# Ledger of designs, part 99: designed miniproteins, single chains, continued (4)

Each design is a single chain, and the fold is of that chain. pLDDT is the mean over its residues in the fold that is shown.

## One batch from the design tools (miniprotein)

Design m15435
Fold by ESMFold2-Fast:
Structure m15435 (fold): chain A 96 residues (1-96)
Amino acid sequence: NRDELVKQVVEAVKKALELLKKRPKLPERGLKRNEEATLEAFEKGNPLESVRDLALAHLEQNDALGVLEAARLAREILEKRGDLESAERIEKALNG
């Protein structure tokens, strides 16, 4: 289950990086701050599943920056839980 979750986040990051290469302009005026607040709320609950679902929702909306922010939070959660191997998988995906 956790390996499948990490795989889904990694695949979402890869798709988000493909979208960024096409240079979609995301309005910065409020979206990133809303995403950070949402990710913080999910971190207090069941963080990995909520963040995975958030990453997939952003991907479906072609919100590449939202996917990357969700993936960064997933990496931090995995690092805090001592799952350094899964955190490294997400970090490598983020670095493209």
Scores: mean pLDDT 71

Design m15436
Fold by ESMFold2-Fast:
Structure m15436 (fold): chain A 70 residues (1-70)
Amino acid sequence: GEARIEEVLEQLERLVVRAITTGDWEAALAEIRALLRSAGLDDATIERILALIRQGRYREAFELVREALS
């Protein structure tokens, strides 16, 4: 439901903020991949989301997560 979507998005935002702050993108991207896989997203959608995050397109990445979990 919506509450689960918001929980995943909050965890994703926390991981992205930590990566920006620490510069440890390798660890953050691995944790994001695990989070999205656990949320039930397919590998193609996960890779598309990760590509957006790598490009700094965070809003689009978060919107895609919401769409995929709806």
Scores: mean pLDDT 86

Design m15437
Fold by ESMFold2-Fast:
Structure m15437 (fold): chain A 120 residues (1-120)
Amino acid sequence: SKEEILKLIEEAEELLEELKKELESVKDLLSEEDAKRVEELLEIMEHNIEALKKAVESGDLKQAIEVTKLTIENVKKITKEIMEILKKNNVPEEAIEKIEKLMKKIIEILEKIKKLLEEE
């Protein structure tokens, strides 16, 4: 249902806010350039999730499926880049694992959204 999908998007938004807090907690360990890049990547994720929400709210099923697929691909690419940045800056392994787990949870929710949209 549309309501169930919107609830999953809300859960993804909440996980993104937790991700922002975790990345803020390690920001001082990053170079200025890498800290700025992480902020840019987080803005891209936020924009993609907002675009997904608007597509779902519009009722255009085909557009919502396409936006979800693109969002999943983008979040996977962002996850790889953030992991590389954190490792390069010698961020503690425990913090990296926590951040990776949050990003994987966001991807899992997006995959659930895709499945629900494709089952309509």
Scores: mean pLDDT 90

Design m15438
Fold by ESMFold2-Fast:
Structure m15438 (fold): chain A 97 residues (1-97)
Amino acid sequence: SMARLRVRGTAVHPDGEEALKQAREFLNQVIALAELAGARVVSAELKPPELIDGKYKTEVFLEVTGPRDAVERLAAEIRRYAEEKGLEVEIEIEDVP
């Protein structure tokens, strides 16, 4: 069966360039992990850094499709990467008809 993975990664830093750098590194890592898993990146978006309460916040959104087992393993790997790097991540997995 096929599944869709939606990923939201958030980088927060006092320096906007560093927030953007962390977000770009996250984006590149998710793309690499998806390729390794045999999943397809359907869409990817990187928001410009926004100043909120004295810190810069930037968000990365990705949509990935692939076999359910590959997508579930990919989700676990993305969560591990985010935890190691101190990034906030939200992941949703749904069945594809």
Scores: mean pLDDT 89

Design m15439
Fold by ESMFold2-Fast:
Structure m15439 (fold): chain A 77 residues (1-77)
Amino acid sequence: MEEFEKQKKINEAIELLKKALELRDTDPVKAREYIRKAINIFLELGYSFEEIADLAEKEGLFKRKKENGVITLEPVK
């Protein structure tokens, strides 16, 4: 039962990531806002950043990238 509620929240976060990917070329600022909101949902569910990145990669949306000493999620294209 808890797993169903958790999965629903995960799906909501994934939809935000999909919207971010759609907006990447049109509105990159809005796309980054959606990514931030999705990450916050995952963090509220008790996921670590590593687990969030793993979930995003499983959906084929994003992958881990380390740039200037900061770990971020980069769109897969």
Scores: mean pLDDT 70

Design m15440
Fold by ESMFold2-Fast:
Structure m15440 (fold): chain A 57 residues (1-57)
Amino acid sequence: MSLEELLEEARKALEDPSASIAEKVGVVLRVTAESGLDPEVGLEAIKMMKEADEKEE
């Protein structure tokens, strides 16, 4: 539950074209820390959700 919501919020932040690379990295680190996931797992999940959403649009 918390993970899905965090990933969706993070996806929206990463999807924002005005967000800098540093801000996107910060979001990934925050989601990983809050979810207790490995950095690689959190980063991959966020990337996949963002890419999937963009491809359908």
Scores: mean pLDDT 65

Design m15441
Fold by ESMFold2-Fast:
Structure m15441 (fold): chain A 86 residues (1-86)
Amino acid sequence: MLEKLKEVVKIFSEGLRAYELGKKYFSQKDYKQAVEHYERAIELLTTAKKEAEKLGYTNLAKLVQGILDETKKNLAEAKKKLAEAE
């Protein structure tokens, strides 16, 4: 049980790091790198949410969902900017 929670927290932390890198690249107008990091964040955050739900950590799953929703919005904006730049 504790080992599974540690893995969920690790995946969530990796997802947050990818999200922050995506935001950093977006602010630098490197939209290609922003898209790649946001897509990685979505994969990690989706995994963290599913694992949190399986373990019954409903509040953690809701927190992860909120960040996942924001990441998806930022990905859509980055993809729009990337299309305009190419």
Scores: mean pLDDT 86

Design m15442
Fold by ESMFold2-Fast:
Structure m15442 (fold): chain A 67 residues (1-67)
Amino acid sequence: MTPEEEFKKGEEAGYKLVKELADKGYSTDEIRQAAGEAAQAWGDAGASRPFLEGFVKGATKALKEIE
């Protein structure tokens, strides 16, 4: 997988996580905590830097949409 593909996969994962938690009625603070924990878990599991950067971008974009 290319760095660009890894970034896109991360962006989709981060965005989807935040949207799914928001749809379930979690608070913005709970969603931020969950997204941070998910990013750390992905990093601990050996996710690439482009994936992690994408994840943060996707999660941040979705968080701005629900605020």
Scores: mean pLDDT 83

Design m15443
Fold by ESMFold2-Fast:
Structure m15443 (fold): chain A 89 residues (1-89)
Amino acid sequence: MEELLEELRELLRRGMAALEAGDTEAAREEAERMAELLREAGDEETAEYVRRAAEGAIELVKEGKVVTAVAAFALAGIGAIFNFELRAR
């Protein structure tokens, strides 16, 4: 459990950094890895939520709203990790 939460937090950090750099492809890859780990852990709903949040953040980057994109993805990712941790306890 703890190792999975640490990996999810690391993927979130990398996704945020990719969005800040305007690297939408790297951001998508990090979000897809988060979603895969959540699906493997049995939380398909949270996995889909993270994937959709990344799609929205990528769209904001394409519109030049990089700060908003990073903030939106961070909020969604933190919420997803928190919900997953609560459901596992």
Scores: mean pLDDT 83

Design m15444
Fold by ESMFold2-Fast:
Structure m15444 (fold): chain A 68 residues (1-68)
Amino acid sequence: PLSKEEKEEIRRKIAEELLAHPNPALREIGELLLNSNEEEVEQILEILRQALEEELSVEEVLERLKEA
């Protein structure tokens, strides 16, 4: 399992990559990651993991994040 420090480093790297992207929806996901508490980050990462497995669109991912 990942430590709290390792999760924070991963979150930061993912958020920075997303915020640098020209797609507005990906930038919004990056903003959510940076402004979320630890519990919210765990939920966001779980949704992102499921999205990768199900090949969801970026719009669908963002919709699920807003509903969570």
Scores: mean pLDDT 73

Design m15445
Fold by ESMFold2-Fast:
Structure m15445 (fold): chain A 76 residues (1-76)
Amino acid sequence: DVEEKTKELIEKIKEYEEGKNTLNQEDRDLMEEIMEKDKEAGRKIALEWAKVILKRHPELNEKDVEEAVEEIIKEL
């Protein structure tokens, strides 16, 4: 179920951002699979990654990160 897997990955990404969990290669492979098969689910995952990017790169503005997210989705 793509919806359940997407929800689980979003929670893992949030926990990773908070330093409470780690993402492994299987989690990354699953993200790529979801983003390839379902653009709506992929967009939700990409938005959570955008939050991580903004936290690590405060020099980037929200618009730059949004454009990067759209390019990631487009390449899937």
Scores: mean pLDDT 70

Design m15446
Fold by ESMFold2-Fast:
Structure m15446 (fold): chain A 82 residues (1-82)
Amino acid sequence: MEELAELLGEEAARRIEEQIRGLAEQLRAAGASEELVERIRETGLRAAVAAARALAAGDELDPEAVALDEEVRELGDEAVAE
């Protein structure tokens, strides 16, 4: 969160963390393991930081951010299958 807060400010970083937390809670309710939920949360934060850096640099999309977003979706599918 340090990098995200530096790029977007503490309040914006908190909002992104809240969105990731909401997804994590939905996955817990669906029966996903805590390890899988934590991995999704960490990957989501990394994707948000990469996207924020790209935006700050004047780029709308960063290949790293796209790849991380796809990984989060794949982990989400795996969590539902648990």
Scores: mean pLDDT 66

Design m15447
Fold by ESMFold2-Fast:
Order: C-alpha cells, then structure tokens, then sequence
Structure m15447 (fold): chain A 65 residues (1-65)
C-alpha cells in the first residue's frame, strides 16, 4: 500500500511542522514545509512515489530539530 504510506508520512510531516510553529521553531517549520510542498508538487505531477516518500521523510527530520 504505497499510497497509504505516502499519505501517513505527509500527515506526520504536517503534524511536526505545526508543532514546530507552535513552539516558535520557525526555521525548522519553514524548511520542513518547503520539503512537504516539493513532495506534493512531485506527487501532483505524477512523479515517483518513492521520491515523494523521501521528501516527506526529509521534512519530518527537518521539523524535529
């Protein structure tokens, strides 16, 4: 279920970015948000889901600190 995995990663990234914003970690939230937007764009363009997954994982790492 590749789609479900990508959807779960996007949700996780968005959650961590929201938490970072709430804590005043604007640099982490901005960098994470940029990776989420890049992943969403690639997914809409029909790009490889493996690359979308990679971008969302990078967003999660950036949002964590």
Amino acid sequence: MKQKKVDELEKEAEKLIREALKQGKFDQATKGGEKVLEGRKLRKEGGPLEKVEELYKEAIELAKK
Scores: mean pLDDT 80

Design m15448
Fold by ESMFold2-Fast:
Structure m15448 (fold): chain A 86 residues (1-86)
Amino acid sequence: SAAEHIARFIAALRELAARFVKSAAGRAALEALVAAIRSGDAAAAEAALDAFLAAFLAENADNPLAEAIAQAIRDAFAQIRPFLEP
């Protein structure tokens, strides 16, 4: 179901954030992203995703895998985006 795919994405996102996001700003951006996804607003969720990934990349600038992880998150979001309302 759409709800199950969204829940799995949020769970995976939280696990990645627990490993790589330590800043208060990054955690706030994560919670804003989760709230936007749960609201079903695709435009708000995309804007929140961009903000979260900007914070993630800034915090992980010295990690050679950061860009690949950010792209994997974008690709996973693209899979759930059709289940969100505009």
Scores: mean pLDDT 86

Design m15449
Fold by ESMFold2-Fast:
Structure m15449 (fold): chain A 81 residues (1-81)
Amino acid sequence: MTAEIRGLALRVGDQLRVLFAALIDGEVVAEGELMLPASASVEEIVAAVKEAALRLMRERGIEPDELVVSDSMVASIREAL
């Protein structure tokens, strides 16, 4: 079972506001928001989003075999930094 993470990132001063949703078979199973330092790398932001999405899914009794962040979300993070 693969969970796909979609969302967008917005620059807010020295912070990045990341809005995300985790989808399984096209259905939203978790959604959240993170505030992260804009000094972080794309890789650090992606890792933080994966960790937050996994935590939220586990709280709902969902354990995905794989987590994938969408290319559009990675592009949004890169654009906002």
Scores: mean pLDDT 86

Design m15450
Fold by ESMFold2-Fast:
Order: structure tokens, then sequence, then C-alpha cells
Structure m15450 (fold): chain A 82 residues (1-82)
């Protein structure tokens, strides 16, 4: 299983959860994507920065901003995977 594709799926789940106001699930999925990428040796600074900003937005209760960062991170991860 491609770790970049697995991370993208977790990031899209985080975006959907954040849009619904489920910040617990959003933070969990963002964390799973981050740890999965790091565990696979993927240290792309732009992807990691988008995930970090998404987590900060989710902690602040900003679901729209959290979802936007999570979706950007998913797009970048999928682009690297191809």
Amino acid sequence: MDPLEAAAENLLQAAEAAEKGDFGTALGSLGMALHGLIGAGVFDPEVLEQISKGRDAARAGDGKTAAEYARKAAELAREIAK
C-alpha cells in the first residue's frame, strides 16, 4: 500500500470531519496522515506544513480553514505519489 495514498485518504477524512465540526476526528486523521508520512520517510516540507496548519486551525475550531489545509495536503501527497 502506497503510504502517500494512505496519507491522502486520511487527509480527505480529516477535511470532511472538520467541515462537519468533528474536530476530534479531524485532529486524529491529520495526526495519522502526519505520522504515516514520517514513518514512511516522506519529509516533504510543503505537505508537512499544510498538515501542521490544518491541525492548528482544527484546534482553534476553524473547520473551514482546517479542511482547506487538509485538502491541499492531500493534493500535494497524491501529486508526489504519481
Scores: mean pLDDT 84

Design m15451
Fold by ESMFold2-Fast:
Structure m15451 (fold): chain A 100 residues (1-100)
Amino acid sequence: DLAEKIKAGQKELHINITGSDKPSDIVKLLEDIYNSPGLEKIELSLSNLSEIDQLTIKGSLKVIELLKQGKPEEAEEENKKVLEEMKPLVEEELKKREEK
């Protein structure tokens, strides 16, 4: 449990996220990171994930890091960048779905 590792004074975490992980578990993980003032560094290894999922996870983590540093303006800019980068990827996926 991430919360138990944080309570144990863990300052750095290496987390592996794969395409078999549930979206709800990933969201909970990001929320736990956001609510954990003792965490100084998080390193993510992403495997077997779509480009959209990888961008979403990495972007969300960067936004959380900036918010924890008291940089809400930079966090908003990062969030906008992630959404803009996702737009063509989502459009490409939708186009492939229409053409099968």
Scores: mean pLDDT 69

Design m15452
Fold by ESMFold2-Fast:
Structure m15452 (fold): chain A 77 residues (1-77)
Amino acid sequence: MTPEQRALEERLKQQLDDDYQAILAQPDVQTRIDLLRQLIAASPRWIAAARALGLDSLAAYIEQLTAELRREVAALE
């Protein structure tokens, strides 16, 4: 993996973590559910893009996060 790929992986992982924390900070439960569903819906495209760039660690992280998000949404419904 190139230094550029490593830097991109770390930045994208941090951005996803920041976005997830921002969603969790939403006080309205319905808004939180809707934002989590949007993130889940986007996940297959993000996983495919990460794998295409050789960012397998990021792809695995997104897969794990998506599974957790699906459980979170189910618990809130």
Scores: mean pLDDT 79

Design m15453
Fold by ESMFold2-Fast:
Structure m15453 (fold): chain A 53 residues (1-53)
Amino acid sequence: MLDLTVIDPEVMQLMAELQRYGGPVNEERLTKALREKGYSDETIARLIALARK
């Protein structure tokens, strides 16, 4: 049972767009894009932590 509510479809779409236009999405690019969409620094940190090992 996985709670997918933490990963918004809009965030996944944004990651795909960043990869398309600029190559691999790194932490800095993702952070800037999420801030532009109005996500809080706390939410961004959680999303990045979920993507990292």
Scores: mean pLDDT 64

Design m15454
Fold by ESMFold2-Fast:
Structure m15454 (fold): chain A 87 residues (1-87)
Amino acid sequence: TTISSSSEVKDGVTIINTTITTDDKERLQEFADLAEERKEELQARLQSVDPSATLEVSRPSEDTVVLTLESPSAKIKATVTYKLAEP
């Protein structure tokens, strides 16, 4: 498993992009299942600190899970891409 993160500021918003690459299909699926299962709980928790915060989970492919968090009040947009390593 490797983790790569980058950040930049655009129009006063801090954009954080994190990519997690794993050789473990079970860990990827566990992450996908947890993200979907806990999406509403996590969004509610985020909204308790920033009422305008949003959390979205998407699955562009069976080997890729994307989690996007936006907090307009904190001026933060974070994207976590969890993907399976290709041989």
Scores: mean pLDDT 77

Design m15455
Fold by ESMFold2-Fast:
Structure m15455 (fold): chain A 93 residues (1-93)
Amino acid sequence: MKTLAIAVDGLKPEQIPEVLRLVETVLKEFPDIERIVVTGDPEAAEALAKALRERFPDIEVRVVSEKEGIPVIEQADALLVVVGDNAVAFKLF
């Protein structure tokens, strides 16, 4: 897998460490992931992207608009969805 897509909605600052831990787990299970694309709520997506760039400097992190996010999610090798207090990882084949 080469691309992880993350869709965020209603992300709280206290959830960022938990999301980073989930991303770390995904990257350990799928070492071929070279790129992370964050989409959804603009403020939440930018905050998460900043944290991801600081924790995973060797991985390309990009933020895309919600309209551009759907095609990116469809082409991604893995998907993580963050909604309120819930984060769920999916493997796409």
Scores: mean pLDDT 74

Design m15456
Fold by ESMFold2-Fast:
Structure m15456 (fold): chain A 70 residues (1-70)
Amino acid sequence: SEELEKEIIRALVDITLAVWLSTAPPELRPQLRALGDEALEKIENAKSVEEAQKIYDEFLARVRALEAAA
């Protein structure tokens, strides 16, 4: 179901965020949490699973960019 697929994508955001937060410098944690919150809000409002997957990919790219800039 679409609801189940979106729930799996939300779970992936939460898992990814938890992993990154566990090793991130304290200075980066507020920015990481903000990126996670934005991704979760966008997924909740996504009209399709494909849109939710794109949001997740963008979230990963932004997290990687933030870590690389640190």
Scores: mean pLDDT 84

Design m15457
Fold by ESMFold2-Fast:
Structure m15457 (fold): chain A 86 residues (1-86)
Amino acid sequence: HMEKFKKVAELIYKAYQAVLDGNVEEALKYLDEIESLTDNPDVKKAIEEFKKLLEENPNPTREQVEELISKILDALSKALKEEKEK
């Protein structure tokens, strides 16, 4: 529930740091872990887009990485709001 969303946010941060460090393999691991923790289709789509970018371009620009991180965080924020609405 709430703890799961906090874990996902932590993993997003770790994936971001791994990409900045040039460690694409570690970033992909964190993204895979996020996918295992969420059933939200918007979050999964954003993560899949990020994984595709990293697999096709291991040296993405900071702007590209930040845009994808923003999309994941936006999807996560919306999912968390919908969960609280229940």
Scores: mean pLDDT 77

Design m15458
Fold by ESMFold2-Fast:
Structure m15458 (fold): chain A 90 residues (1-90)
Amino acid sequence: MIKEIEKLVAELKNLIANKASPEEIIKKMQELFEQIIEYLRSKGLEESAESVKELGKELLERAKKSKESAYEAAEEAAFRADRLIDVLKE
């Protein structure tokens, strides 16, 4: 489960670096948030899962507004996911 989230973060970072389409970035962000939520629920971290769900909804809505917003939202999503992975590994 954590390895799947790490893979999705790496894939999202690659899409940003390669200037992928906003549609591809938004799809990868959706996959990333879904995997994080599932992982947190599997660990009994329901409150954390709900917080990630709300954050994901906000970032995805921002990403849909423009190409620039999609890249900015994706960078924030990757950053927050990396921080969460670090906490969960310790």
Scores: mean pLDDT 84

Design m15459
Fold by ESMFold2-Fast:
Structure m15459 (fold): chain A 87 residues (1-87)
Amino acid sequence: VDEAAQIIRDWLEGKITGQQLADRLRQLPLIKSLLNSSDGGVRGTVNDFLNDVANAKNEEELRKIIENFPIPEIREPLLQALDKALS
């Protein structure tokens, strides 16, 4: 949560691009493990999510992208990270 919150904060402050946000989230251990999953459907879902994140223009778009992510183990920590980044 703390690492993800700092990454999201850097993006909100304009220090990194949406693509850089997606690239940094891709390196988080849980996300990285799902990208290495033997399940192609899981890998596809995570890649689509990261592509949506890379194209997010504002906080409201990012929140909707995270809220629509079907894997709670990623969705819930990232929502907490977004809320912490806004604090």
Scores: mean pLDDT 83

Design m15460
Fold by ESMFold2-Fast:
Structure m15460 (fold): chain A 67 residues (1-67)
Amino acid sequence: MSDEELRQLVDLLASMSPEEAHKATRVALLALGLPKEEADKLSQRIADALVAGNREEAYRLLKEAAA
């Protein structure tokens, strides 16, 4: 997943409801090959960043997972 794809994903997540964004984040992390336990923990951190309005942190966390 490229940086542009990650940014597009964060933009989509930010346009969703908080509940849908959290679900979509978990699905994206699983699709990137993360184990369920790691995807659950990281999706919580990303959801917290999105709720706080910190899209840059959400992007950074997703970028780390995609590497």
Scores: mean pLDDT 80

Design m15461
Fold by ESMFold2-Fast:
Structure m15461 (fold): chain A 88 residues (1-88)
Amino acid sequence: PPQTSRVEFVIERFDTREKAERALKEVGKEMEDLLNSVPGVSNARVSVREGEDGRYEIVADVDLSSDVDPEALHQAILESGRLARNAA
């Protein structure tokens, strides 16, 4: 079986906790489903964390297989950021 690595991506940054939490509530599952649809991606989890300067980040933690499609992953990350931004 392919080797799996756990990787974290920052999807989007917000100036307030309320915006980040709203985006997570509105589209968190959609972002997880989108990331999990990428060949070689599994167990995607989206969460909110406090980032630098008191800003809040939506982060995705995913299991990447050695055969992941990097173009498909990149597109999924960009679209997840768009979903989060539009939901906040």
Scores: mean pLDDT 85

Design m15462
Fold by ESMFold2-Fast:
Structure m15462 (fold): chain A 100 residues (1-100)
Amino acid sequence: SMEEIKKLAEEIIELIEEMAEMTKDEEVRRQLLELRKKLEEMLKNNSITAADAIAAGVEIKILVDEESKVQSEEERKKLRELARRINELAIELAKLLEAQ
């Protein structure tokens, strides 16, 4: 349903914000906030696709791998857990979007 799509997308957006707040690399933070803004705009316009959801999950993995180079072991673990959760939600979001 559209309500379930909105809830999943909003949870992904919130997790990206949490990730950005932990981020030390200014370029990685900028890219996370740009991704969040794109997802918010696509959600507002009802234009989000399954491909967009999958692409967001991939981009998050790339950004977390880059950020992990400047983080402590404890913060790297937290970032990887956030990325894993975002990816799981992105896959569920993609499934719902494909079912439309």
Scores: mean pLDDT 87

Design m15463
Fold by ESMFold2-Fast:
Structure m15463 (fold): chain A 112 residues (1-112)
Amino acid sequence: MMEEIEELIERLKKLVEEGNGMIPMEKLEELLEEASKILPEFLDIKELVRERFSNRDTVSVEEFINVVGGFLVEKGKYDLAKKIAEIWKKNKDNPAEALAEIFRLLFEEFLS
């Protein structure tokens, strides 16, 4: 399970780096589907991404983080939403690492 989480995070980092902070929608949806096998909440995030970014080929890391933050607020996880916003604010020049830290935090919080 931990190895599967780190493999997903590494794949996500590579996509962000190759896209210079932009993520292909098809690849993001595939990663969220795979992540949902470990943490079902990623299915809800995937559906929110599909709904909000219909007709988009790519989304920015910031746009994706905003969807995750909104999801956490709706679930009453306000402190977690604040933490991910702080991670993004500190790591705007390295969006791949920002998103990797956020994914680790999500898995740690929901699997604890």
Scores: mean pLDDT 84

Design m15464
Fold by ESMFold2-Fast:
Structure m15464 (fold): chain A 91 residues (1-91)
Amino acid sequence: TLKEEALEALEEALRALERLREKAEELKMEKVIKEVEELIKELEEKRERLEELEPEELEELTREAKLLAGIAESFVAMLEALEKLEEEKEK
């Protein structure tokens, strides 16, 4: 169902954002931590309101959540790449 697809996409986005938060905490990126925590809160609020959404809104939410998950995963990969570059520079 559209609701199940939206829930799955939201859960994937929340997992990706949690990974990003953990990486930002390791790197002491306080501004990133704050922004990610705000996004997590917004997605959790939307998850609680899934039953109130129209089919078109569920499809849009699914699309947005999948995009956000991809962006968060890419950001984690970028941070890992930058960390590796700094290690090579110090060696």
Scores: mean pLDDT 82

Design m15465
Fold by ESMFold2-Fast:
Structure m15465 (fold): chain A 63 residues (1-63)
Amino acid sequence: VEEGAKAGREVRAAGAGDTLAAAVAGSKTIANGGDFEEAKKAGLLAGADEESAEIGARFGMKM
């Protein structure tokens, strides 16, 4: 979760929007063995809103 959130914050600092930052946070969380709830939490910790975090978590699970 923390590593996913850090990755999401880094891409957001590079100019990415909330949905892309949440997708990066979610994908990294799922790649590290996290579930949907952890992926969504990582997106929220990266500063995405609730809707963007859920969309990002869904993208992470699809990968």
Scores: mean pLDDT 72

Design m15466
Fold by ESMFold2-Fast:
Structure m15466 (fold): chain A 113 residues (1-113)
Amino acid sequence: SEEIVERLARRLEELGLTRVAELVREAFREALRAGISLEDVLKAMIAMVELVLEGESPEEIREKYKEIYIEVWGFSEKVVELLFELAEEVSTLSEEQKRAILELLREAYGELL
């Protein structure tokens, strides 16, 4: 729901993660336009942050997963580009900030179930 997305974005903004909050809002807006479920987009966001925490570079993530998200998951190119922009932004942050983002995304995912 839009309320879960707005709560997630506000909590990210309260932590000073304004760019992450912007990317989250835009990805959900584009997903809604493309008919992609919020659950699937949130799963993909969680996966992006987990891969960055595991030491994968944004370039490696793009190379491995772009075709899979488009061809297998049916994501629009715009949503996929926003997911990779999220991975790039998260890769610049501290380990504590990366873990905080992951926990907030997991909490939001739990609210959708």
Scores: mean pLDDT 88

Design m15467
Fold by ESMFold2-Fast:
Structure m15467 (fold): chain A 79 residues (1-79)
Amino acid sequence: VVTKDMVDSVTPSNIDDFVAEVNKLNLSKENKDKLNKARWAYNAQSYLINLSSNPTKELTEKQEKALADFKVEAKKLVS
């Protein structure tokens, strides 16, 4: 069972494992697509930060927001 507490414990290091666990719940295609789109958006932002040798505060804040947005979408699926 996936809980809201598990969503709150998601970090960059465990986000892929978390998505794999949620996908085992036999969610509708639409809900899986929403979660995967949010995951992809986070990956794109993380890629930009990792590629930068001197990331700005603005880039770091965008990555944190993308992770928070992912958690909002994930909580909707486990509520």
Scores: mean pLDDT 73

Design m15468
Fold by ESMFold2-Fast:
Structure m15468 (fold): chain A 88 residues (1-88)
Amino acid sequence: DLDEEAREAAAAGAGEATVRELLERAIRREAAALAPELVEGLREAAARAATLTEAQREYARLLIRTLLELGFLSEEEARELLARLEAA
């Protein structure tokens, strides 16, 4: 568990840069593990866009941007999902 390793490194007086690197790795690993489920959830949400609240659509847009920035969505996939959300 990289989050546990990051906490242990901080407790042991490890440098801020080392803790940051461990946290970045933990975030990327967690996102990588969840990304297929999040992408599928976003596709399902886009298919039901007309039934979503504005808050739910805004949350979906935030997830799309986050997954794009982390490299789990292509620019093409992100554009398609955003277009489906806006078309409803």
Scores: mean pLDDT 69

